# Designed miniproteins, single chains, continued (3): the designs that were tried, part 95

Each design is a single chain, and the fold is of that chain. pLDDT is the mean over its residues in the fold that is shown.

## One batch from the design tools (miniprotein)

Design m11290
Fold by ESMFold2-Fast:
Structure m11290 (fold): chain A 92 residues (1-92)
Amino acid sequence: SRLTEEARRLGKEAVEAAKKGDLEKAYELVGRLREVILEAEKLGDEEAVLAGRRELLRVAKAVAETAAKEGKISEEEAKEAIELAEKKLKEL
């Protein structure tokens, strides 16, 4: 669906922003991705909801890795966040 493609695009852009150290841009794109998920839920677009949730988890991993590299969170906090996101991705 259009919402599925939009969710994937926003997720990809947010991951790229996070990997470049642009956490502000990554958070902005996460906000937009959450709005796409809300629209998909209202429309009953289960494929788009699932795609959006997968993208949020991928972005969370990239953000945690970058935040640890920048000293904003501990390496252990980043590891826990990444492991939790990986577990949730496997359950989707």
Scores: mean pLDDT 86

Design m11291
Fold by ESMFold2-Fast:
Structure m11291 (fold): chain A 72 residues (1-72)
Amino acid sequence: VEADIEEWEKNLEAQKKQALEKGLPEELIEKLVEAHKKMIEMIRAGVPLEELEEENEKLLKELEPLVEKAKA
């Protein structure tokens, strides 16, 4: 579990670099990082996959306005 979390953290850093390279807004990148950190904490807490998916969907809805702003 810890090894998987460490891999996710490394992937998150790589994704952040790609987003910056593509010129995504810092605000959107920060929100994405926060969402991933929350998911990692929930996984560490042993939250069921179904509940994890619900939280992920909620976070994506919160990010939707920022994504739309970035596209405009």
Scores: mean pLDDT 70

Design m11292
Fold by ESMFold2-Fast:
Structure m11292 (fold): chain A 68 residues (1-68)
Amino acid sequence: MEEELYELARETIEVLRKEYPNLSDDVIRELVRGAVEAYAISKYNLTREEAEKLADRVVDRVLAELEA
């Protein structure tokens, strides 16, 4: 579950950076967070609160790894 969301977040960030190179990292973070949250709710039957916490953790991890 978390690894699938991690891959979704990473792919979404890479696509956004390629397609919209002028987007700030803050905007990219918010868009990716929203996408991960929506996917987690629909795919894994999580509550909104659980999906928000998971999305925040996943997005922070991906952004840290892409910076390295």
Scores: mean pLDDT 80

Design m11293
Fold by ESMFold2-Fast:
Structure m11293 (fold): chain A 94 residues (1-94)
Amino acid sequence: SEAARLAAELERMEALLRPVEAEMEAAPSPAEAAEIAVRAAKATDDEEVKLMLLARALPLYDAGADLPADSRALIEENRAAALAYHAARLAAEA
């Protein structure tokens, strides 16, 4: 079914994000955690995974994390999509 295919794709994407989320949690500062997510986003060829990773960096950046200019630019260029993914994640975890 289409629902089973979409569920499997979501689980695959979540499995790719788990090691990045673990590295972010272990980071000594919000700025370092956000930069880990941005670096992973730059390394992926999957646009959906890229937006999901930027969605992890977005709340840290908006809370005042000091990021390099190129990292800030990547978040701002993708802000609307990243915000949508962040909102969807919070809704799923509620």
Scores: mean pLDDT 82

Design m11294
Fold by ESMFold2-Fast:
Structure m11294 (fold): chain A 67 residues (1-67)
Amino acid sequence: EDKEELKKRAEIILKNDPNKEEILKLAEEIKKKYPEISDEEAILIAFRLLASDEEERKLILEVLEKE
């Protein structure tokens, strides 16, 4: 995935989401499990996990399990 797109999405999330502290905390946990993931990728995944319903969560986890 495009590095610039990931950076832009992470910035939008951190600027506009009132739960940015929880997103950052979850991103740190994701980085512990998947150290190869960039900070921007971890933020994006954390945001999607926190915002997702059951169906969306399953799709997101499928992407993580791909690794």
Scores: mean pLDDT 69

Design m11295
Fold by ESMFold2-Fast:
Structure m11295 (fold): chain A 89 residues (1-89)
Amino acid sequence: MREGAVLATAGGILIAATSAGDDTGREAVELLRRAAEIAEAEGDSELLKTVAKLAEKLAEVSREQGDDETAREAEELAREARERSEALE
């Protein structure tokens, strides 16, 4: 069942926190990656779509902050989450 609203709120806080430090951006990617893994295991396509959207926004914010590594990982995660969500439909 959906927990996307809670995850979206948490994602917003994490994105705000990444503006303060490089390590926080990497932690945000790891947290979203774990959320995608759980969503896939539970067959929650809505949560996977939420993870993909949050990862895409994190990539944009990370690029604006000059964190190319976090941006790249977030873009990859967004693509994977989208593909997994589509496979569950």
Scores: mean pLDDT 70

Design m11296
Fold by ESMFold2-Fast:
Structure m11296 (fold): chain A 103 residues (1-103)
Amino acid sequence: SAAEEEAREQGRRAVEEARKAGGAEVTVSGAKGTHSSTILGIAGIEAARKIPGLKATVDGGRVTVSGAKSGEDAAEAAEILGRGAVEAAKVSGVAPEVEVTAL
């Protein structure tokens, strides 16, 4: 769907931006409904579990993964959150926004 394609493009851009930043937090937001919010929350928890030193903060339809000190860790977090955004888009028909904040 168009929403899935948009979510994939959001994720791809976030990975590139995170890799260039050298250290960043990655936020996914704009989940529409409880099921989509749950999918994004699970993705944040997965990123924090997989990448040592990262933490996930879940606040409704907004999930932030923080603590990445390298572009590699930030890019991996962005890949995981980007995949979550695609799954959320499949459920809701709306692509979440994936944002990278350089530290």
Scores: mean pLDDT 87

Design m11297
Fold by ESMFold2-Fast:
Structure m11297 (fold): chain A 62 residues (1-62)
Amino acid sequence: DLAERAVELARQGGRPGNLEAAEAAVKGVLDGKIEEAIKQARELDPSGGSGAAGLGLGLQAA
């Protein structure tokens, strides 16, 4: 799970002087959560591809 790994990296980023680790962890959590939601929706309802597309557009507009 990408999101879980990113969170663990953020916790380890509590070590001295790791801005890059913190930034990568935040980006990983956001990206992982989005990907998880899309993947889970497709697995439960492969016919509902429109829902996944709507999520992608919303993120691009934001």
Scores: mean pLDDT 54

Design m11298
Fold by ESMFold2-Fast:
Structure m11298 (fold): chain A 72 residues (1-72)
Amino acid sequence: MHPDFQRAFDFVEGSLRASLDADPDARPYTRAQLDEALKRAREELEPLFDPKTPFGDVADRFARRVAELLRS
């Protein structure tokens, strides 16, 4: 995996896990559902990654895709 893609993924994963761990009952999804959504988003977005894309745009795409998968 490209290091820049890994950094963006780690940032989004860490932020979402920290939010869920702080108040798991406030969210309409479980940790297991979050883990599955993160895995799917990673598998879908890794082959589409362009190293020229700014970090914030990569992180935003991850966060949006995870949110979409958690609503499904």
Scores: mean pLDDT 77

Design m11299
Fold by ESMFold2-Fast:
Structure m11299 (fold): chain A 94 residues (1-94)
Amino acid sequence: LRETLERLTKLAEEAAELAKQDPSVPKSLQERVEKVAEALKEAKGDVERAAELIAKALGLPGASPREALRAAGSLVGTTYLELGQPIPPFLAAL
């Protein structure tokens, strides 16, 4: 899961930055993906901490680490689609 967390963090940060530059991306989606990127960055490779912070950011209390990471991956993937870009294969495999 640490490698999954590192990859997801990088993609979430990229998606959040690109979404800020694209006015066609809904503001609610920009805010949510930014919160997810912040949560992943704050966790610094700690899977339990990442799950806790993502669950709080997305309103998913009691989510398992796998469920939280999948929810984050889904949000990041949706952000890439709104940007007119393909979903990274890594996110599709979550």
Scores: mean pLDDT 79

Design m11300
Fold by ESMFold2-Fast:
Parts: structure tokens; C-alpha cells; sequence
Structure m11300 (fold): chain A 93 residues (1-93)
């Protein structure tokens, strides 16, 4: 599964307030970034990026648990835009 496909499925899970699917695809997103980032951006602090993603996951899930998928989606879109700006090579398949 490509990173863009994972992002699409994660956005759909967030929009549908599907907490279990959101957790599943967020974990897949973290795993692919963790494996790909040291290859395409060898000077990146992988552990720092992964920690940031885990914190974002917690906030997004918290909003979904509070039945606020609109705010969860806003946070997720901002996260993905930030990652694409900082590490564009991670998003190239």
C-alpha cells in the first residue's frame, strides 16, 4: 500500500469518525515513514519525527472520541501538509 493510499484511507476513517480504522491506518502511516525516512532523508531525526506523529495520533484520536471529526481532520491535514513540506521525498512512491 502506497503512502498516498494510506493517507486517503486515514482521511476517510477520520471523516467517518471510525476510531479503530483511524488508529489502524495511522499506525501504518507511522510504520512507512519510520522505514522510509532514514533512506530518503538520512540526516532526519527519525525518533523525533515518530514521536511527533505519535503525539498527533493521540490528539486526532481524542477529537474523534469526543465526536469532533472536523477538528480531527483539520489537525490531520495540517500534519500531512507539514510533512510534505519538510520531507517531500517520503511522499514519492
Amino acid sequence: MSIEEIIKKLEEAIKNNDIEEAKKYFDKLIDIIKSKLPIVEPNADVDLVVDSLEKAKKEIIKYLENNDPEKALEIFKSLIESLKEKFPKVFED
Scores: mean pLDDT 85

Design m11301
Fold by ESMFold2-Fast:
Structure m11301 (fold): chain A 74 residues (1-74)
Amino acid sequence: SAKAIAEEILKEAEERFREAVRNRASEEEIYQIVRETAKEFLKAKDLLSDEEAEEVERRILEIYLRTLEELARQ
């Protein structure tokens, strides 16, 4: 289902960004995670409604911003 696809994208993004924080990832590594997450999102976008796609994008941005805040506090 579209919901399951959205949840999987978000779960994978959160897990990868959490690992990046734990491992004190470089700017290049963070960029790679963003790029890969964007590719998975675009691949699944045709299966999501416009509203669902906007929500997934917003939540990915929230995860990214929290990751940057956490890295800044280390």
Scores: mean pLDDT 80

Design m11302
Fold by ESMFold2-Fast:
Formats: sequence, structure tokens, C-alpha cells
Structure m11302 (fold): chain A 90 residues (1-90)
Amino acid sequence: DKMLEELAEKERERLLAAGESEEAAEHYAEALRLAMRAGQAYAAGRLDEAVALARRALEHLERAAAAGSALAAAEVEPARAAVEAFEAEV
């Protein structure tokens, strides 16, 4: 999806402009891309795929935090709670 790739790229550029490292910004952008794909899969009724994509998005968010992103670090626990709640619902 070109629009999804453009949004992820724009978010990566935003984090770089805010002083984030390239590795942190790339992992954060990948987390966003995967989270959006999870939402698309959920809307299409592909629940197993949506869960798998949401878990992968969380993994990339955790990697962005580990790479030094304070923004990603602040989002990890809320995102983890959301993914765990979603997994329990599906």
C-alpha cells in the first residue's frame, strides 16, 4: 500500500527531525506500518493475521525503545496492554 508506506516514511522523517537515531526511527516506522496493516486485517475479518501483525508491531516498538527512542519507550506499555487485550478478544 503506497499510502501506508508514505505515512511510515513521513513518521520516520518526523522522528529523525526530533533527534531520534536512524535505527530507532526505522523501527518506529516499521511498528506503525505493521500496526496499520493489523488494523486493515482486522477490518477484513482476518483476525489471526491481525493478531500476528499487532504482535510484530509491538516488537518493533520495543526495538525502537531499546535503540534509545524516548517516544517509543513511553508507548511500549500502552501498546503492550492494547495487544494483550486484542489477543484475549480474538
Scores: mean pLDDT 82

Design m11303
Fold by ESMFold2-Fast:
Order: C-alpha cells, then sequence, then structure tokens
Structure m11303 (fold): chain A 80 residues (1-80)
C-alpha cells in the first residue's frame, strides 16, 4: 500500500531521496536507513539512533530512539 508522510517527515526525506507524495513502508525503511548511515546517527552496538538536531527528533520530541522504535513511530505517523 502507498502511504502519505506528514509534511515534516516528507521534507526530511525529500532532502535525501527526491520528491514523492506517497511511499511504500519498505521504501521509507530503506530511505531512513540510508539517511541514518549517511549522517552517522546510528549506534550499531545499541541499535539507537541519535535524533538530536534532526527534523525527526523535533517531530517525535525524542533525542534518541532505537531503529525499531523509530520505524514503528514513522509507520504510525503515515496515512494511507
Amino acid sequence: SLLELPPLLKEFLKSIAGDKDKYTFEEVVELLRDAINRLGLGDYKTGEVDLRGTPLGEFFGKDKMTEVELLKAVRAAMKE
């Protein structure tokens, strides 16, 4: 299924992957993993993602989330 992103998340992903109105969840997972790797936000030992100073941190009101928590939160924020 194609899902719509909240405007803040859409602008964040647009900066790394180009302009789309709708994504599959699989596409969003790949884009988020790419962004985390490019920005050096992930800790491979703990599975935590440092969201401080990112649009994701502002959107969710969190400084850190695990990758699993982040993906669940993003999925919950997407509309069908």
Scores: mean pLDDT 72

Design m11304
Fold by ESMFold2-Fast:
Structure m11304 (fold): chain A 73 residues (1-73)
Amino acid sequence: GAEKALATDDPEESSRNALELAREAVEIVRRGGSPSRAVALVVAAELLAAMSGDEETLEEVRELAREVDRLLA
């Protein structure tokens, strides 16, 4: 196989996981959950999106991160 031996090393899988983490962070804040958990998920999502090299995913994750910041302000 190619260098994508593990599912976790797949850029498409990483992009999907990044968006899921970012969306979960927004939901946590909207439900009045833990702000620290939401921030941790957004940071993880941004890192994962950046590692995937997918600009569209990174932009979407950053929009969701700004939404989290707005809800916490």
Scores: mean pLDDT 76

Design m11305
Fold by ESMFold2-Fast:
Structure m11305 (fold): chain A 56 residues (1-56)
Amino acid sequence: GSELSAVSAAVAFIKSLPKYFPQADQATLREKALLVLQSLNLSQDNREAVMQQFFP
């Protein structure tokens, strides 16, 4: 479904965040990840699952 495609895109982008922001700390990367997930209109459950994967 469209949300599965959006989740895959979000995961790929979040994996690339350290490349775009090499000086960013964990808190800054987390903030950037949340903005990406919000821009993709993901459900709360999918946002939490992705965030837990990268920022446990």
Scores: mean pLDDT 78

Design m11306
Fold by ESMFold2-Fast:
Structure m11306 (fold): chain A 99 residues (1-99)
Amino acid sequence: MEEKWRSAEEAARELEKFIKEGGENITIEGYVPSPSGEFAKATFELSKDYKLKITLSEDASPEVREVALRIEGTVASRSAKTLADVQALAAEVAARIAA
């Protein structure tokens, strides 16, 4: 719901704060949108190594599963070597979660 994630910026701040506090992982419940307007409930787990794992509900369409894999792949393919890189990745992941 938009009220929970008012914007990608707010979601990015939550992820950035968690990373800065040195947490092991964070779990966020949300939705993965599809281009067709369908939404699937999902659990997003972000680890300290900035690896994202998305667990979709059983009723998720193949299209939504493809979107989730693409989001995970984008996060995994990047190398966060500075705080600025971590913040940029947090903003990108949050934007994809909130979109």
Scores: mean pLDDT 58

Design m11307
Fold by ESMFold2-Fast:
Structure m11307 (fold): chain A 66 residues (1-66)
Amino acid sequence: SIRDQIQQVIDSIRNSSRRTFTASDIRQIMRSFNIPQSVINAIIRDLGNRRTWTKYQVISILRRYL
């Protein structure tokens, strides 16, 4: 299900050595777990207009889609 795919994205981000993520990084991770483009677009819009986000900020937004 889409929820299972979003959980895999959350787990991937949590386990990443990166402290911060760009919109491009987040799109690449979501695409690697076959998240539909419409859902990717919604999540990126909800993240807002920032250069980078912390790991915890990204996970917080992703949890809204579980």
Scores: mean pLDDT 88

Design m11308
Fold by ESMFold2-Fast:
Structure m11308 (fold): chain A 98 residues (1-98)
Amino acid sequence: DEAELEEAIRLLAERGGELSDLSEDDIEALENAIRAILNGEDPSVLLEEAKKASDPTVKRLLEGLARALEQDPSAREALAEELRELALSMKKLLEEQK
């Protein structure tokens, strides 16, 4: 399911202009998930954050990340780097819309 994970990340990046349509719960879930990955926390934290998300794409992304980390813990650093870039892009878009 690496292909599904890559596709979900790509879809979120392409939705840059639509990030204003995400709820605060969706944004908080993504930020908490990125923080958990960077801190080496258990993948179950991502599943808990997925439950708080309202957007189906955000839910699938977090569930996919949790599964990927369960299957290959060594992928954590690479996934964390990709998500960090995505988080920086999201932060820039949110700052520009205030």
Scores: mean pLDDT 67

Design m11309
Fold by ESMFold2-Fast:
Structure m11309 (fold): chain A 100 residues (1-100)
Amino acid sequence: SALSLETVRALLARMSPEQQAAFLMWLLQDPRYSREHLLAATRAFIDLLRATESPATVAATLRRLIASLEKLRADPNSPLSPEHLEAVLAELRAALAAVE
């Protein structure tokens, strides 16, 4: 079954920024997660990153994740839902604009 938001938050809290980004990418590849679950997980990641890391590290982490997701968006064989991917990218881009 899909992980609860509480479980996602607990796992993120024990990860480095790089591991958190990889975990979010893993959730995006699982078709069992709804748009709302993925947005909630993305917001939890952003909130934790802002609470624990410097603005420079937040910006660098968000840029790397956005670049990785844009590369996946360009891949026609990607299993990712385009709608879910665009929604998550919008949240990440808004967060990056707010930090810079």
Scores: mean pLDDT 85

Design m11310
Fold by ESMFold2-Fast:
Structure m11310 (fold): chain A 91 residues (1-91)
Amino acid sequence: LSEAQRREVDLSLALMALAVSETHEESFKKKIEKSSQDDAIKMLEDDIKLLQRALSLLDTSSSEPGAQDAKDRIQQLIKKKQDELAKIKKS
């Protein structure tokens, strides 16, 4: 692949990871209220790992238009999930 094609693929994969994480948000809220703390912790940790992998893909595509916006959104979502994880562990 050309460098441009590689950047587009990496950006697309990162955006797919973001979309998957966003669709899980309602499910996470319900799980936190109704499931065991261990289940909620595992779901948050797995999602954080997925998003961190997406950030790594964006490092190879940092010059692509939209990559910085995607990176900012993923970083914000990671922080949100880390804050939720800390709240559960403190409880």
Scores: mean pLDDT 73

Design m11311
Fold by ESMFold2-Fast:
Structure m11311 (fold): chain A 63 residues (1-63)
Amino acid sequence: MKAEEWKKKLEELKKKGYREEDILRVQSEFYRALGDEEKAEQYEKEADDLVKKRMDIANAKPL
């Protein structure tokens, strides 16, 4: 699976206004397809944390 295809898909999702947690879910699937299970789990956990907080950034507010 080519990384360029996934990059374009992520950019289209951002352009359409998808939430950051949804984009992180797509990145998790991308890493799983590459065989990086640990990174896939990290992105999935980060997406779940964002859903709980409903913030721009799970770590801190950018403003």
Scores: mean pLDDT 70

Design m11312
Fold by ESMFold2-Fast:
Structure m11312 (fold): chain A 72 residues (1-72)
Amino acid sequence: DDAAEAASYRLLFDLYLAQGLLQRQQTGSMTDQQVRDEAARRAAEELDRTGVLDDAQRAQLREQTRQLQAQL
């Protein structure tokens, strides 16, 4: 299901983007583009490694991302 694959990628990207933004906020060493490029690379690599996420995994990632975004 291409839609489930796209949703999995989007959630992984959002997670890694939030992590990268927090790291940049603490270290001050990355541009916006570098944070986005790193998030995209990590999301693609993780999706390739783990495959499409199920509903429970997607729900867990949404909650984890929300917790990280609350720190921004």
Scores: mean pLDDT 85

Design m11313
Fold by ESMFold2-Fast:
Structure m11313 (fold): chain A 92 residues (1-92)
Amino acid sequence: ERGLFGVGYRIGRKIPESLHDSILSSAKKIAKELGIPEKLIKATTNMIHSGYQGLINQKAAELFSVLSLVADSLPGTTNPIKHLVGGIGLGL
């Protein structure tokens, strides 16, 4: 599980900065289609940003939050997939 988070982080770091806004926009659209409330995304983003004590920027915290909530809402999503997705979001 820790290995999958690390793999996700490395994948996220390879994604070009120019794609970060497109990825965040697309992830938010999927979250909306899955019925995830914007208030929950905002609350989760604030908790993650605070929990990392500013070690990640707010945009990375928002992307991590949206991707984690989307993964949690998908049927059959396991902890390994959540760790991979979380790592990708943090690596961006």
Scores: mean pLDDT 67

Design m11314
Fold by ESMFold2-Fast:
Structure m11314 (fold): chain A 94 residues (1-94)
Amino acid sequence: SELEKKIKELEKQLEPEQLELAEELAELIKNMSTLDDYERILKLVEEIEATFGKEKAERVLTLALMKAGVAETIEEALKLREELRELVEKLKKE
């Protein structure tokens, strides 16, 4: 499939440690249902950015969302991250 090809091409652009983080992030995304889950996803992405830089974090997030069946492009991945950030902020307001 075209998605499988995109996944393989993106995997070639990442180091083993980044691939492991993408798998962890994909599992969190697939199982997300609570505010704590949403915060964990956002926190992990922030930690990846701090460690590997913005560009690598965007690729890791994109791969994770592709594996979770939620996005196919970096643009979609970044939009979903922002939407999740806004949702978390809204839910934290009592």
Scores: mean pLDDT 83

Design m11315
Fold by ESMFold2-Fast:
Structure m11315 (fold): chain A 85 residues (1-85)
Amino acid sequence: SMMDDVVSQSQQTSVMITNIVNYSRRNGVSDDVTRDYVRDVLVTMFSVTRTSTQRQAVVDVVMQQANTMPDDDRTLVVDVVRDVV
């Protein structure tokens, strides 16, 4: 179903965000540049949603993943989600 596709894509998006943050921290990439990459990934994900329910499902999946991250990384991801929602 479209919702199952959105949830699956949101899970893949959350893995990409985690990998971007981890790579950036390991390689000394600035928080501003890291936020820009995370924002691009999230904007792309939101561009395939059609309903408020689908957008909320994306937010819920990404926020669940962010809550498993260290405090600084979680704050970075949460701030980007707030900026794009």
Scores: mean pLDDT 86

Design m11316
Fold by ESMFold2-Fast:
Structure m11316 (fold): chain A 83 residues (1-83)
Amino acid sequence: MGGIEVIRMAAEAAREAGDDELAKTVEEIAKVVEEGLKAGDEEGAYERSMQIAEQSAKKMGISVEEMEKRIVELLKEQREKQA
C-alpha cells in the first residue's frame, strides 16, 4: 500500500539528485518487499532487502544506517522543496 509508494518516491528522488545507483538499489528493495509481502514471506523479504542495502552501503563506503538517512533526507527535500 502506501509504504511501497513511498519507497518508489525515494527512488525517484535519488534519480533526480543524479544518484542512479541509489535509485536502482531502492527500486530493487521496493520490488523485493512487495513480492515478499504478497507471498506472506515477510522475514524473507526483510532479509533480502537488508542484503541489498548492505551490499550497496559497502560499495558506497558507508553504513546501512547512513544510506537510510540519505534516502530520508532526499524524501524530505523533495516534499519540502519550495525555493
Scores: mean pLDDT 73

Design m11317
Fold by ESMFold2-Fast:
Structure m11317 (fold): chain A 55 residues (1-55)
Amino acid sequence: SPQDAALAALLARYKARVREIFDEYDADPSITEEEFNKRVLEAGEEFRAEAAAVR
């Protein structure tokens, strides 16, 4: 369904964003653990909000 396709795309984007956040944290020693945790939480919140809106 169009909804299933949209959810799959959102999940793929969320996974890509989390990978990017991990890569940035590993590559940049100026990024604090607190900032890293905040970015991961924000990515999760954005995914949940967008997934809820698909219904």
Scores: mean pLDDT 85

Design m11318
Fold by ESMFold2-Fast:
Structure m11318 (fold): chain A 74 residues (1-74)
Amino acid sequence: QTQQLQQAAQHLDQARDAVLQGDVQSAEQHLDQARQHDPSIQDDVDSAKDLLRTDRQRAAQSLDQMRQQLRQQI
């Protein structure tokens, strides 16, 4: 479980970096990878993907919140 959560966190880090670089496609791919490692974040991932198309700054904030919550479980 801990190793899966760590991989999910790593993919969330990569998704956040992609969002900041304006690479929406890469961000979506990393979000999909993160939820495969931690299905509990599925709803948060879906919300973040919607924000990627409308408000990248809020998408980055949502990713930071998910990363913080995941760190508490690791």
Scores: mean pLDDT 81

Design m11319
Fold by ESMFold2-Fast:
Formats: C-alpha cells, structure tokens, sequence
Structure m11319 (fold): chain A 87 residues (1-87)
C-alpha cells in the first residue's frame, strides 16, 4: 500500500541519517548496524520499531530520535532517497 511505502522510506531515512553521523565520527561498525536496522524495519514498513531499535543502539530515548526525525537534517536525507527512487 501507499502508506507502507511511506513508512518504508521513513525507516530507511532514519537508518541512513544515523549511519552518516556515525561514519563522520569514525564509528564504522555503528554505521553498519544503523543501516541494517533501517533496512530491516523498511522491509516491514515499521517506523516505530526502527525508532526503538535505533534509540537502543545509540543509547538515547525514543523522544530524542522522534525529534531528530522531524529535523532539517532528516528532511535533506529524505530528498536524496526520493531522487534515488526516481532512478
């Protein structure tokens, strides 16, 4: 469904956002784990599950991840995903 496609994109955006931040800090293993979480929950269309697992991985709260999800940084990553899907 269209709703499932949107949720899949959102879960993927979250994983990639966290992975890119981890890579900038030289934490390559953490970046790979973040991408795997994003992929796993994107296939399920489960944004809430992605948020919970990423919060646990990063040692933060669900609320903090949700606040990041609505940030300009996540919006920019979302635009990249929309371009990639159009190819």
Amino acid sequence: SEEKKRKSKQAKRLGEMFAKRAEKEGKLDLAEQAREIGKKYAEAGDVDGAIEELAKLMGTTVREVVNMYTSEELIAIGDEFDEELAK
Scores: mean pLDDT 71

Design m11320
Fold by ESMFold2-Fast:
Structure m11320 (fold): chain A 69 residues (1-69)
Amino acid sequence: AAAEELRRRHLRLKAVMALTEEFGDEITAEMYRAALEAVDETLRKDPNASEEQIVEAALKAARELKEKK
């Protein structure tokens, strides 16, 4: 449905904004991809996941990728 697509796009945008705020110039293409994949996976498991849960999952995925170097 159009509403579901708009919500998914909005949540992906919020995740990208949160990554930019936390990591700034340290963001890599891999971190962006991992964060967006985490958004999609969280919504797949829980379609009613809050924006806070989505952003947290995206940031966690990016942080884990950065730690593995």
Scores: mean pLDDT 79

Design m11321
Fold by ESMFold2-Fast:
Structure m11321 (fold): chain A 100 residues (1-100)
Amino acid sequence: MKELLAEHTLNSVRSATETVVEASRQAGDEESAREAEELGRRVEEAYKESPEKLAREAREAAERILKILKELGDKVDPTLYSAAAISAIGTLFSADLLEK
């Protein structure tokens, strides 16, 4: 049961991170793209260690992704913006369940 939730959390944050990297690069914001790639790496490492670490890193990554999206704003295609936001919000819910 917890393994499926951990895998779902990882996949959600991967989707959010990959989408925001692409959106940042399309907007010409290479710094935000690199920050998002680093967040993705931290979550991948946390997944290998424990559900508690995964929940923490996934939450931090999702919160940072939402801030990057807000800063990019109108520079991002609305479809990419909504996809990344939905994945990040979904990650926050999965991380809360995984911490319990």
Scores: mean pLDDT 83

Design m11322
Fold by ESMFold2-Fast:
Structure m11322 (fold): chain A 63 residues (1-63)
Amino acid sequence: SAAIVNYILKNTSFSEEDAVKVAKDIEELLSSHSPAEIVNYLVEKYALSVGLANKLVQLALGD
């Protein structure tokens, strides 16, 4: 949530609204998808780098 949003805002040109949407998508997907599937989703839907997508998923898992 807050950690994911803050990381997006510091490392991308995304708006706060878009950063919150990305964080919400990650949290919803964690209930039914593997970390690798979520990374692929973020890369394809939001044009994030693989490294950034991995970091966001890591933050969501509390690691």
Scores: mean pLDDT 83

Design m11323
Fold by ESMFold2-Fast:
Structure m11323 (fold): chain A 78 residues (1-78)
Amino acid sequence: ALEKALELAKKGVKAFDEGKLEEATKHLLEAARILVEAGLGGEKAREELAKAEEAYKKGDYEEAVLHARAAVTIGVND
């Protein structure tokens, strides 16, 4: 679980650096989901994931990336 989440997070960061915001968001959302489902990052990671998913549904990829990356960072550091 953690290994797959870290691989997806790396792909998301690379896509972000290349200006591919939607692709970056998809990878970071999947990474965040894996970490949250594994119980990593607690309530704060879960809240950030929920905000990221809501922003993604609205097409707000900049907001979605921000919150998805926050969820991943909290989960990885747990």
Scores: mean pLDDT 84

Design m11324
Fold by ESMFold2-Fast:
Structure m11324 (fold): chain A 64 residues (1-64)
Amino acid sequence: RAARAAALREEAEKLAEEDPERAALAREIGNTLRRIGDKIDEALAARRQGRPAPIGSLEVPLVA
């Protein structure tokens, strides 16, 4: 898994030399998706622990 991520990073750097605008946009999209994934994982971990994740509008704290 790590080897594939490293290969994609190297390819992105090569693309940045040939088409820096496209490479920059691809990195920005990748960073945004990663942040969304991290927030989802955090919410799932909190739910597994039996409590709502305080991520604002993503999870509404419900009290029984």
Scores: mean pLDDT 64

